# Ledger of designs, part 98: designed miniproteins, single chains, continued (4)

Each design is a single chain, and the fold is of that chain. pLDDT is the mean over its residues in the fold that is shown.

## One batch from the design tools (miniprotein)

Design m15624
Fold by ESMFold2-Fast:
Structure m15624 (fold): chain A 63 residues (1-63)
Amino acid sequence: GPTTPIGAEGAARPASPAAAEAAAKLNEIGDNLTKALEAQRKAREEGKTLTKEELAKLMGGEV
């Protein structure tokens, strides 16, 4: 198997399965937040502001 001589790309795997599940949950939350922020920015460009309810809906309301 090829080992890169300088540096190594490796999205390091968590040491335990429980840590992997926790990381997946955090990623999910981050994705939802990013979508909400982008939607708010787009609405702002269109000259309107999203309400808290609309933002929550864009985030799916649940994780």
Scores: mean pLDDT 68

Design m15625
Fold by ESMFold2-Fast:
Structure m15625 (fold): chain A 75 residues (1-75)
Amino acid sequence: MLKEEQLKNAEENKARAEELRKRGDSLGSGNYYTSAQANEFGAQSDKELGEKHLEWGRENAARGDEAVAAREAAE
């Protein structure tokens, strides 16, 4: 489960970003780059990649296009 691990990592990064963001908001950090922003970017990237792989799997199951699925999965 690479897809599950990527989604789990995204959730963990998102949770950490939320905690740091709340602290930043309380301290009035303004628009400056923070660890919270870095974690949010990481979480978005990991989630997007995980979701695309899940959608591809679902598409393959629904359509049954083995040639397309093999090409995309095989690299």
Scores: mean pLDDT 61

Design m15626
Fold by ESMFold2-Fast:
Structure m15626 (fold): chain A 115 residues (1-115)
Amino acid sequence: SEVVEALREAAVAYGEALGLHGATAAKAAREGDAETQKEMLERAARMFARLEEVLAELARLDEEAARRAAQEALAAFTAAARAAMGASLEEAKKAAEEAERRAEELDARARALLA
């Protein structure tokens, strides 16, 4: 299903964005940048909420696809977090912003297919 595939892609992208924002927040905390830490944690919370919404919608259509998407999202989260921890704070912030934008674009496409 095109809808199932679009929701899966959105879930994985939100997982990646969540990992980048969370790891960037941890990096900002370590470097004493409280403002960046707060911003990244607020964005991470938003990415998590969006991921839950996408996975819930996917589960209504295909519970097995939702389970696989959750595992793929966790893998993307883990890989993204590791990459961010190895990068500079500025590089990690830029990657997080780009990942968030991509995830929102994929989610918008999935929602258009549901309409």
Scores: mean pLDDT 91

Design m15627
Fold by ESMFold2-Fast:
Structure m15627 (fold): chain A 96 residues (1-96)
Amino acid sequence: MEVLANATGELTFDPVERPGTPFEAGEWVEGRLTVTTRDGRTFVADVRVGFSADGTAVRVEIGGPREAAELGAAYLRAAAAQHGITITEETLRLLE
């Protein structure tokens, strides 16, 4: 999927608090991603992000209406790429 130019996104997480390590192996943080397209349409997708204990591996699951989930996936891939992180099909899943 091509990333939409001028698309903006706001990602809000409800973090799982733990003393010392909020993102442990097998731990999932749930949030909501709002993506606004250049034509002014707004889409909301539910996002779940898991981290390995050493923080080197990330898994992302995106749910919600198909169009919103696909746009959210494209946005997250582009944002990760800006930080030198490659999101693959093994890393990111769309929930049906």
Scores: mean pLDDT 58

Design m15628
Fold by ESMFold2-Fast:
Structure m15628 (fold): chain A 64 residues (1-64)
Amino acid sequence: KVKAVIGEQLGVKEEEITNDANFQELGGDSITSIQLVAKVKSEFGIELSDRELLSATSVQALVD
C-alpha cells in the first residue's frame, strides 16, 4: 500500500517500484520527495527525518 502512494506521487506503476528503488531514480526531485513523505506520514503515521531526504531516500525507508 505504501508503494501505491509512491506510484501515485511519482507517476509510476506500483509494480515498477522495488524495495531498493530511490525516489530520485523514479523521477522525484527534493520537492516531490518532501510532498511524498508528508503524504505517507499523514496516511500511515510514518516519520522520516530530513537527513534521509538529503541522501537517497529509498522505498525501503518508508516500509521500515
Scores: mean pLDDT 61

Design m15629
Fold by ESMFold2-Fast:
Structure m15629 (fold): chain A 95 residues (1-95)
Amino acid sequence: EEERKKEGEEHFKKGVLAFSKEDYESAIEHYKKAIELDPSHRAEYLVNLGLALIHLEKYEEAIKAFEEALKLEPENEFAKNALKIAKEELAKKKA
């Protein structure tokens, strides 16, 4: 529904604002709602979700978010680079 997409877009905007204030937990909640409500921008929302998860050191969840984004947009160079960084950070934590 058009109203659901608009609600999803508003949640994405709230998530971006929360992220800019370093409120990563609120950003994650808003990005997850955006993903649920607006399938038309799912890859962008997943990338932003992954970035917020990295800031909370939730690297395994961030990797999953970036991998899902890349399933939707295989040539997304930003998501490829972010995935590489998340995997490197996870490896450092396991070492």
Scores: mean pLDDT 88

Design m15630
Fold by ESMFold2-Fast:
Structure m15630 (fold): chain A 66 residues (1-66)
Amino acid sequence: MTLLITHHGSVTELIGLALRLIGDPRYEVELVGENTLRVTHHGSEEEFEAFYRELSADPRFRVEVL
């Protein structure tokens, strides 16, 4: 599953998320804009759903399923 994640505020918050995900081999992370990440998840559907719900609950992030 692949997500497009955009942060509506400071790029620092997005970089923090990117650094956290880059440390986990289940995630492939690509910076596609100053405030936008493309994230591909290679783990279970349950782990992906948990991640999607966590991000979607935060109004600072716009999350799109690709």
Scores: mean pLDDT 78

Design m15631
Fold by ESMFold2-Fast:
Structure m15631 (fold): chain A 71 residues (1-71)
Amino acid sequence: SIEEELKRILEGLEKAEEVLDSLSEVALRVGLKETQEALEFAKKNIEKAPELAKKVIELSEKLIERIEKKL
């Protein structure tokens, strides 16, 4: 389901946030792309799972900003 996928994405983003400062430049570039894809998926699914989508959007935007500042 969309809700289960968003929950999986949210858990992945939370784990990425914890290790972000330890990631290599290559891992940060991969993480940037994956986080951008997570953000787009959440934006397309706000109507179907509004609370989870909003959390994914908020965390994705925060992580994108942090990664871009490190690259």
Scores: mean pLDDT 87

Design m15632
Fold by ESMFold2-Fast:
Structure m15632 (fold): chain A 82 residues (1-82)
Amino acid sequence: SALEELKELYREIAARDPNATPEDLALALALAEYLASVASEEALELFAQALRAYLEGREEEAARLEEEAIELALPGLKAAAA
């Protein structure tokens, strides 16, 4: 699932970053699970693609994919905030 891919990517980022704390990883995983509860599967897939692009050094593509993911997640986030 896109959620499982997102969580795996956050674990990979934490494993490569010597400054990442266990608390930083726990927060990232909790936020991914929260997004899965309010956002569409398509939005989660775009967030996963954005993180993969960042890991591969494709910063411009990552930023574009993240913007698309946020736009797609926005209706669910607004509903959760109401």
Scores: mean pLDDT 82

Design m15633
Fold by ESMFold2-Fast:
Structure m15633 (fold): chain A 55 residues (1-55)
Amino acid sequence: SAAARAALRQEMLRETREVVDRGEKEGKSIDEINAELQRVADRYRAGLAALDAAA
């Protein structure tokens, strides 16, 4: 549903902000932050694929 897709997008945006903020606060490298952002993106894509398969 459109609402479920919107919820996944909002969750992805929230996780992205938290990863960047935490990474900056903890002095993580750009590579470490990018690896965590890739995992967030992977979860978002998997969630979208699951919604598409269920429709």
Scores: mean pLDDT 85

Design m15634
Fold by ESMFold2-Fast:
Structure m15634 (fold): chain A 68 residues (1-68)
Amino acid sequence: IAEAAAKAGEAAAKGDSAAAREYSLQMQKNGLSPEAADRAGAAAAVAALSGGDAETMAKQGVRAANAA
């Protein structure tokens, strides 16, 4: 889940909506609701745009998913 959130965020930050969607679907298959997966990807994308590394993106994504 954390790795998928980081990859979804990085793809979204780069404008690759298809890749971001695939990773969001992977998070949903691993038990996240669509809302939690969307929040995780969005938080990871914000971290990526702010210059965060993969670990930071994963942590922010997981935190956002848990808040959903």
Scores: mean pLDDT 73

Design m15635
Fold by ESMFold2-Fast:
Structure m15635 (fold): chain A 67 residues (1-67)
Amino acid sequence: SGLEELLRRVREAARRAVELARRGDEEEAMRLLEETEEEVSKYVLPQPVRDEVERILREAREEVRRL
């Protein structure tokens, strides 16, 4: 389904951002997360899916900032 594909893409973006930050590319990591958030903002999502997306991106930002 489209929602499953969207969640998969968001999780992949979060994983890539953390990997970028671990390699020292924190600016690129944060840009990727911002671009992902902007892309997702174009969708009208059920609240549970929106909450999950926001949680994934928030946790990824926190991880990037800790590295």
Scores: mean pLDDT 86

Design m15636
Fold by ESMFold2-Fast:
Structure m15636 (fold): chain A 94 residues (1-94)
Amino acid sequence: SREAIRLAEEALRDAELALEAAKRGDILTAIGHLLRIIGLLFELELMKAPEVVIEAARLAKEAALAALRGDFEEAERLLEEARRLLRRAREEYG
């Protein structure tokens, strides 16, 4: 679904913003982005989105959590994996 891909892309964007906020020490802003990702993931699961789309959003959540722990290398790795899954999802469902 095009709508499901859009929501997962929003989750990825929020994870990227959480990482940038965490790098600046703005933990409250990073937490705000994490909460938005959790809401988007819940919406994707309720609409029974394709598993590849749900997995991309889960990786975005894990990236935001890694950023909050100060593990910026792991956060970047998880973001790259999420981007690869979203490219696959667009080819298959977009």
Scores: mean pLDDT 90

Design m15637
Fold by ESMFold2-Fast:
Structure m15637 (fold): chain A 75 residues (1-75)
Amino acid sequence: SEFEREVLESMVRMALSVASLEPSLKELAEKAIEALDAGDYDKALEYLEELLEKAPEELKPTIKRAKELVEEIKK
C-alpha cells in the first residue's frame, strides 16, 4: 500500500539521517536521501552499498537495515 511504502521510506530516511551525522558519510547519505525522494530506489541502493563499505562498524547495522528496507520497497 502507499501508506506502507511511506512508512518504510520514513524509516530509511531516519537511518540515513543518523549516518549523515558522521562527517565522512554526510555527502553520500544526502545523495541517498535525494535518490529516495526521487523514487530512484536503484540509485539509493548504490549509495547505501557505498555507505556500508565506508561506514564505521557501529553504523553498519543501521545502514544494512536501511538497504533491506529499500529492497522491500522495490518488491
Scores: mean pLDDT 85

Design m15638
Fold by ESMFold2-Fast:
Structure m15638 (fold): chain A 73 residues (1-73)
Amino acid sequence: DEVEKELKEVLKSYGVEAPELVKEIVENKDDPLRANELISEAAAKAAALEDDPAERQRVAIELANKLQEILEK
C-alpha cells in the first residue's frame, strides 16, 4: 500500500481527507481514463478549500501532477 500511503499524505497536505477516493484511485491505477477522472475529483476537492481563485487553480494543477507521479511508481 505504498501508493495508497503516498496519496493519503499528499491529499492530507492539501487539507483533503478522502480515504475512499484514495482507495478508488489505487484500484483504478491501470485504467488511465478512470484514474484521471478520480485525480481531477481529488484536485477539485483541494481547490474547493481555497477561496482565492488564483491559489485554487495553482493548487489543483500541483495536486493533479503529484497524484499522477505517485500512480506511476
Scores: mean pLDDT 80

Design m15639
Fold by ESMFold2-Fast:
Structure m15639 (fold): chain A 63 residues (1-63)
Amino acid sequence: VETIGVTGVGRGPTEEEARAAAEAAARKLADDMGAQVTSVEVFHVTRTADGYLVVARVTARRA
């Protein structure tokens, strides 16, 4: 069993959409690596001129 950390970045017109995109991106990366997600945290939230940018971190277990 190996614990890994992966980061996802999401953008959207609302904070909720950007957060969902960031979490989805991080989960997809973990899944692509053959890892099972154990926790998800929003790491950073930034306002931009066209909406929001969110960085999410997931912790996952692999093999």
Scores: mean pLDDT 80

Design m15640
Fold by ESMFold2-Fast:
Structure m15640 (fold): chain A 118 residues (1-118)
Amino acid sequence: MYDEFQRQLVDVLLSLLEANKGRLTGLRVRGLLTEEEVRRLEAAAKEQGATEIELEAADPATLERLREEVENRTLTFEASGVALPDALDLHWRGFTGAGEDVGELGLRTATAAAPLAP
């Protein structure tokens, strides 16, 4: 469960990076992924042109807690964000069954108000 969850999370994020190729301005990950996964996402985000990259791997205690919450199916995500015509700002925040913050994921694209002309 947890290993599958981690793999799916990375795969979804990589898919979002590809879907927003050329538009990605920022990527934020905190407390949800291992150092290896964070490094892989950093490389992908840089390849896609992200200029604002904030990545923080989960510490061992948080990672242990995440595994327990995923296995018990008590991990919840609160999705928030704005999908405006000039910007996409998507944010997910993870919580334990007790309501404690265990990490977040943010993805920003910004073509600004100016038209993106070829």
Scores: mean pLDDT 68

Design m15641
Fold by ESMFold2-Fast:
Order: structure tokens, then C-alpha cells, then sequence
Structure m15641 (fold): chain A 59 residues (1-59)
């Protein structure tokens, strides 16, 4: 299937969110700030047309 239009970094963040990690934990795993994780999560939601974490998990 064609990629969802997410970057590699956005895909990694999306997977970790679906797995139940917090923004702090994702930041620790990827070596980035929780604020950067939050920004990436918002971009993922925008690109996929989703409004919540629950919708991302169901995607």
C-alpha cells in the first residue's frame, strides 16, 4: 500500500502513541523533548484527518 504521507519520525511517534507511551516516554525513547513529541502528534493527526488518540489507535 502507498505510505500514509507521514515522515519516518511521524510514523515512529504514531506507533509509540498506539502502544500507549506518554509524550515524556516517547521523548526519552527518541531523544527529543516532550514538546517536540506533542508537535509531531498534532501533525500526525492533521495528516491522517484524525482528531484524537482513540481514532489513531482505531486507524
Amino acid sequence: SKPSGLSEREEKVAVLVVMGYSQREIGEILGISPATVSRIIRRVFEKLGLSSKEELIAH
Scores: mean pLDDT 78

Design m15642
Fold by ESMFold2-Fast:
Parts: C-alpha cells; sequence; structure tokens
Structure m15642 (fold): chain A 69 residues (1-69)
C-alpha cells in the first residue's frame, strides 16, 4: 500500500489554508475550506480521527469568528 494518503495530505493543506484565511479575517472562505477538509476526511479517511478532531476544532473557531463578524 502507498505510504502517502492523498486525502489526508489534501485535508491538512486545506486546514492550514483555512486557518490562515481566518487569521486574515476571511472567515467565510476559511469556513468553506475547513468544511471541505472535514468532508474529505469523513468520506476518504474516516480513520484519521485525530486530524478530523483538529479540523472540527478549526472549523468551530472559524464559524464562531464568522458569526461575530
Amino acid sequence: MMELDPAVLAAELLMAIGRLLARKGEYEEAVELLREALRLLEERAPDATELIARVREALAEAEALLAAA
């Protein structure tokens, strides 16, 4: 089996970009990318439980910031 999981890598990248966008005040875009990361993990890598938890935390934070904006 290949060592590298493309879904996990894509989700990590989406999470990193989403967090960066939230830091820049682009909360709507951050939420969209973080939702995409979560969707990708749930669909393609549901056993990546630690990463899923991290993405869920980032999404909740971005959604809270969007609601306050």
Scores: mean pLDDT 81

Design m15643
Fold by ESMFold2-Fast:
Structure m15643 (fold): chain A 70 residues (1-70)
Amino acid sequence: PLPVEEMRAQVDEAVARERARFKEEERRVEQLYKEDKKEGERRRKELEAERRRFEEDVAVLEATLRALEE
């Protein structure tokens, strides 16, 4: 099932790329928090909510790929 393994590799790469984007955004928000605590806190909460949704979507996608491996 080479196509499924290739799909998994592509998903893993896309997920890693998006997680790296979240890390960069977290660093930006930490810097903002030092300059404007209120705005930094607001953006931190927004980013946290977006990250949770992303991780839920990843779990669904991983389950789908796992089913395709069978």
Scores: mean pLDDT 79

Design m15644
Fold by ESMFold2-Fast:
Structure m15644 (fold): chain A 64 residues (1-64)
Amino acid sequence: GSEIERLAKEAGLSPEEVTRALEGAKKLLAEGVPEEVIIQLLQRVAGLSREVAERIVRLARREL
């Protein structure tokens, strides 16, 4: 959606990369992983800034 496209532009990523990160965050939230741990994982594994990682986790929580 437009939020995914906006995040992709801001982060210098493709919409597909943002969608993959979002789906991963949703799965981890559903499994009870703390938000701060997911934010740190997105930064380490996907190379995202903290601000982008926080936005992805916030969007994932809204979609649950």
Scores: mean pLDDT 82

Design m15645
Fold by ESMFold2-Fast:
Structure m15645 (fold): chain A 59 residues (1-59)
Amino acid sequence: SARAEAYLARAREALAAGDATAAAKYAMQGNVLASVDGDEALRAEAARLGREAAAKGGQ
């Protein structure tokens, strides 16, 4: 889960910077890693960040 947390931190940084594309990419990577680790809380957070990124830019 440490790697998933790192990717979600990068996703939040990208959202704060207005980089929706990078945010979506990092959120997706965090979601995959959280899913492999069975970390439901991180998976839910990754999905939320991914949806926010998609709403802002989608690409």
Scores: mean pLDDT 81

Design m15646
Fold by ESMFold2-Fast:
Order: C-alpha cells, then sequence, then structure tokens
Structure m15646 (fold): chain A 62 residues (1-62)
C-alpha cells in the first residue's frame, strides 16, 4: 500500500478527520518504512491537526 493510503487508513481507524496538502502527500510518499506512519498519526492526534502540511510530515517523521 502507498504510504499516503496507509496514513489515510490509520488516521480513519484512529477517528481523526483530517485532510492533506498536496505537498504533505509528496513528503509522505518518500517514506520507506511503514512504521513511521504511526508517528504521523500520533503527531496529528497530539497536536489536534486538521490539515496536514509537508512541515507536519517532516516534524512527525524526522
Amino acid sequence: MKPYLLAVQKLNEAGLAVSFSKEAIEELEKVKDPSKIDALVRYVKENNIKVITAEDVRKALG
């Protein structure tokens, strides 16, 4: 599964209603390790993010 689609699935399973910027999707598609998607889900939940930006992806996965 593509990293973006995995992230959408995990965010929906966590009950989080969020959208992605185009740049966030591009940053997320660079992810090689699917376990890093769990870090993004945690970051979104802890920071109450409604729109995920490329910067949010970098901070969560960095």
Scores: mean pLDDT 81

Design m15647
Fold by ESMFold2-Fast:
Structure m15647 (fold): chain A 55 residues (1-55)
Amino acid sequence: RAAGLEEVRRGVEEVAEIFRAALELEKERGPATGGEGLRELFREAAERVERERAA
């Protein structure tokens, strides 16, 4: 396998972690409503994952 596949794998893992964080946030706060609600949920999940990784 090429080295570039490792970078792609990291990206996929990051997306999976964000999705998992979004599911956890939805469980904590209740289900997101509408497309805008889902978009905000994922944005918040992404920021949460970034903060966890930066910390």
Scores: mean pLDDT 74

Design m15648
Fold by ESMFold2-Fast:
Structure m15648 (fold): chain A 102 residues (1-102)
Amino acid sequence: LGNVYKDQGKLDEAKKAYEKAFELGLENNDVELAAKAAIGLGNVYKDQGKLEEAKKAYERAISLAPDNKELQASAYNGLGNVYKDQGKLEEAIKAYEEALKL
């Protein structure tokens, strides 16, 4: 989705869609949908250069779906990419290693 919504207006539309999916996931106790939406929000924030918001979104996904190895791996890879973009290479490696353990 980030590659499709490269323009700021398209990124804002993608963000709204993921925010709605996150809201619906929480309202229906669908933690998988909420975690997927949080990963999507992290990707949008990262594409916007909002690295702290991206980090929080990926951390939220990790907390929502602790038993879903696929979503955990996706969220940790997202965190690794955020840390890499911040120049925090040791933290990036650690996040990628957590994803690889899953």
Scores: mean pLDDT 82

Design m15649
Fold by ESMFold2-Fast:
Structure m15649 (fold): chain A 73 residues (1-73)
Amino acid sequence: MEEAEELRKKAEEYFKKAVEALAAGNFEEAKEYLKKAVEYLKKALSLEVSPEEAEKLANQLEAVGLAAIEKLQ
């Protein structure tokens, strides 16, 4: 599925940007990139797995990421 592949690549790209922003101390950018990465991942997963699994994985990833950023602020 071309759509799922494209969404997954965008999710990966935004995850890299979020990590780079965190390393640079740019917590606001990191939060924005994390949210974008989770949104694209959720869309990609909804095409490959059940919507329930996609939601669960996306929620876990966002919670962990936001908690990590908050601890560094």
Scores: mean pLDDT 78

Design m15650
Fold by ESMFold2-Fast:
Structure m15650 (fold): chain A 61 residues (1-61)
Amino acid sequence: MREELEREVRRGMADIWVALGNKFYEQGNLEEALEAYTKALEIDPENEVAKKNKEKVEKEL
């Protein structure tokens, strides 16, 4: 119950950081995109989108 609510809140916050990372990536700010995806993973370590996008950015750096 409580742990499930906290998990949903964490997912929402991680989604915000993923969206921010995507914005930086579109602007060509790869380092800032990497930081945003890293923050998403600190909040939700199992976020598959953040993991995949972080790997793509790291390959381009």
Scores: mean pLDDT 80

Design m15651
Fold by ESMFold2-Fast:
Structure m15651 (fold): chain A 67 residues (1-67)
Amino acid sequence: SREEQIERIKKSIPGLIELGRELFGLDAETAEELLELLRADPSKARLLAQMAGVSPETLLEALEEAV
């Protein structure tokens, strides 16, 4: 379910921060910083969400809940 996907993403945030930095140049250290960078660059939000196996909306919701 979407709620299960959100909880999975929340547990994976450190890995998503690392992936975003390595693959997309997103220099974030926290969920809040990653959220702001992804809001500023919707194309990177879409790509990172696809790699995580979720929609961009689900990724952003999970990050919002983690801040």
Scores: mean pLDDT 83

Design m15652
Fold by ESMFold2-Fast:
Structure m15652 (fold): chain A 63 residues (1-63)
Amino acid sequence: AAAIYAAILAREIAAGRMTPAEARRAVDQLLAAGASPEQLRALAEVARKAGRDEVADILEAAA
C-alpha cells in the first residue's frame, strides 16, 4: 500500500540514504500504488528538512 511504502521512504530520506535517481524510481512506484498528492508533499517536506533539496524537488514536482 502507498502509505506503508511512503513510511519506509520517509525513514530512508531522513537517514540520508535516498539519491535523486532513487527518488525518481520511488515516485513511479508511489504513483503506481495510488499515492495521493498529499503523501508526495509530505515526503517532499521530510526531504527538505533533511537538506535533500533535489529529492524534495522531485517529489514536489510529482504532486
Scores: mean pLDDT 81

Design m15653
Fold by ESMFold2-Fast:
Structure m15653 (fold): chain A 63 residues (1-63)
Amino acid sequence: DDIELKIKLTLAKMVLELVKEGKLDIAQKLAETDPELTELIKKLGDLEKAAEEKIRELEKKLK
């Protein structure tokens, strides 16, 4: 579903932007609303890397 993928991509991009701005608490809270992103954070141990990987995955699906 393109709409759901676009929403998830927007969420992941917002998380990455918040991390780059040093707003880690807000970024973490926003990321927790996406179960797939939450699992990537647990796997990679890094919020920025998890958000970047999620963006990469979703952009490939929307290509």
Scores: mean pLDDT 82

Design m15654
Fold by ESMFold2-Fast:
Structure m15654 (fold): chain A 72 residues (1-72)
Amino acid sequence: SMEEEEKRLQRQAAATATALAISLVGEAIEAPTKEKQEELLRKARELLRKVDNAKSPREALEIARKGIDEVF
């Protein structure tokens, strides 16, 4: 159903955003300076904020996927 599809997209968006944030935090742990670490953590927070402010689960998933393309 459309309701089940929307819930699936919402879960995928949350999972994708979380995975991306974890990847950025991992990079921050290995960062050579505190300044670089703070930049990476700021990037992770900004991506999560954009996903949280999405108007729909579908838009949230698109934002999260675009975030992956920008990081990897």
Scores: mean pLDDT 79

Design m15655
Fold by ESMFold2-Fast:
Structure m15655 (fold): chain A 55 residues (1-55)
Amino acid sequence: SAAEREAILLETARRFHKRYTEISEKLSPEEFYEAAKKLGEELVAETQRRLAQAA
């Protein structure tokens, strides 16, 4: 359902926000940029996977 998909999107976004905050506090600026790119790729992949399973 639309509500179920919305819940998945919000939960996934909250989890990745937490991870983004953690890496921003622990890494140098150069390491952060590379890690942020990777985290962005993981966010897209996980969101697509979760939405496919909820269909």
Scores: mean pLDDT 78

Design m15656
Fold by ESMFold2-Fast:
Order: C-alpha cells, then sequence, then structure tokens
Structure m15656 (fold): chain A 62 residues (1-62)
C-alpha cells in the first residue's frame, strides 16, 4: 500500500510526508477508506478528488 500511495502522490504532483503515507496505508489496510480520505484532505491539504485517487490506488495494490 505505501508504494502505491507514494506513486499516486507523485503522479498528482503532491507531497506527502513518510508519516502521512504510513498513517494512510494503515487506515487502508484496516478498510477505513473514508478515514484515509479525510486524513489526506484535512491533514495533508489535498482536494477530495486527489484523496480519492490515492485511496483507490492503495486499495488496488492490496
Amino acid sequence: AKEAIRKAAEELGVTLSDEQIDAVARLIEQGRYEAARDLLVQGAGLTPEQADKIVEAARKAL
């Protein structure tokens, strides 16, 4: 999941810290997709569209 999150962020031109990537990966692995999206939007300042693309990429990589 972490590698997919990193690549999706790079493709979108957004910067995520390693701590943000780790937190999002854990939420995705737990099936907490809406919490992962909310962390990306509220914690990392991404748009909902950008957050949804990262979450979907991580889910496909599970």
Scores: mean pLDDT 81

Design m15657
Fold by ESMFold2-Fast:
Structure m15657 (fold): chain A 74 residues (1-74)
Amino acid sequence: DEEIVEQVLKEAENIDAIAEEIRAAGEDPAEALRRIAERAEALAEKAKAAGREKVAEALLEAARRLREKAEELE
């Protein structure tokens, strides 16, 4: 799951660029960003269970930003 955590955090750092890439590929960027946010939330629960509080906090913040961007794109 470490590679997936790193991928999600990178995507959250580059939300605008990722949204435009998804849009250019013909996919719905709002739906795609919601899926990434759902993954981040699931990974945060696992991180909390493992005692990785700082990682969980970063993933929840990433999920919040991804959901906010998805709402803007509706």
Scores: mean pLDDT 80

Design m15658
Fold by ESMFold2-Fast:
Structure m15658 (fold): chain A 85 residues (1-85)
Amino acid sequence: MVSQEEIDLGMALILIGVGKLLFSKGKYEEAAEMYERAIEILETLESEEAKKKLAEALRNLAEALEKLGKYEEAEEYKKKAEEAE
């Protein structure tokens, strides 16, 4: 039986993947939205895998924000990513 945590983790992984694809196409605002949605899901999960993916999503969001010129916000998410490890 697929647990809610497995479903939520799977959704977050898809969102990270879509965000990376959007980022590669220069769609930084859309990429940031995908990463933010993944972060919201991952913050509700307790697994070690979710913690690692949360750190990844936070770093990816920070990079997208830097591309958008939101340097102060990007710095905050980089610090959160380091704390999540």
Scores: mean pLDDT 86

Design m15659
Fold by ESMFold2-Fast:
Order: C-alpha cells, then structure tokens, then sequence
Structure m15659 (fold): chain A 78 residues (1-78)
C-alpha cells in the first residue's frame, strides 16, 4: 500500500535509488553515505519502485521526482 512519505524521506529514497542504479554504489556504501542501515536502503529502493509504478501517469508527481533526482545528481557532481 502507498505510505505517506515526507519530502525528506522521499528525497532519501530517491538518493538511494540514484546511487544504486545510476552510480553503481553497493547498498552498504549507500547506507554509509546516507547514514542509514542497509535494510533501510533496500526498503527505500522498493518504495521508489512502487511509487514509480503508480505515478507513471501522474505528470506532476513525475516532475517532482525528476526535480529531486536532478538535485541529488547536482549534489554528487561537486
């Protein structure tokens, strides 16, 4: 079921997914970078997969996710 996530929690979940799929970091490395447990990283990735499946047709939510992903990429570009 959809869980209500704060913007901060959603941002962390997107960071975990981006670090894993785009940059190729291990779940352990992501856990260290985000200051969370490896199991939490796995849960965040799963939540993003579920969210992406649901919001495929929701243009506003898709735009917000893209903006958060771009912001995260910009942070790691430094």
Amino acid sequence: MLEEMSEEELEKAIKAAVLHYVFGYSQEEIAELLGISKSTVSKYIKKIEELMNEVQDDEEIMNKLEELAAKILEEFKK
Scores: mean pLDDT 70

Design m15660
Fold by ESMFold2-Fast:
Structure m15660 (fold): chain A 76 residues (1-76)
Amino acid sequence: MAEEARRAAEIAEAVGDARSAELARRAAELAERVEENPEDEEAKREALRLAAEVQRLLAADPARAAAVAAAADALE
């Protein structure tokens, strides 16, 4: 979860989508809190919700989806 949220933040930032980058950063912050406190169910749910929203936003546009794939490949 936390690693996936950080990955989403890196991809969103690399794509240059300011809105998805902001949401991804927020998700990564919450994922970090879950790593520090695994019992924080609220932070866990919020992180998953934001990560899903970022993925949905990035996948909505075929051109954006291609940019996401390229960014993900570059970040490996």
Scores: mean pLDDT 66

Design m15661
Fold by ESMFold2-Fast:
Structure m15661 (fold): chain A 71 residues (1-71)
Amino acid sequence: DAKELAEKAVELAREGRLDEALEYAKEALKLAPDDPYVQKAAIEVGGALARAGRHDEAIELMKPLAEKKMS
């Protein structure tokens, strides 16, 4: 379930387990890229990565969301 993967990604990010959070967020996006819960989780994980100085990984994670959003 993509929503369960997304929920776990957010929990891991809050615990500072950014490597694990990133992998769960990637898998959730792969399964359900259009799910609002999955998109929100990816944004939260991306924000945590960026705050930790891991900007390239944050950009890579959020890239599919940016490409689907109209200005």
Scores: mean pLDDT 78

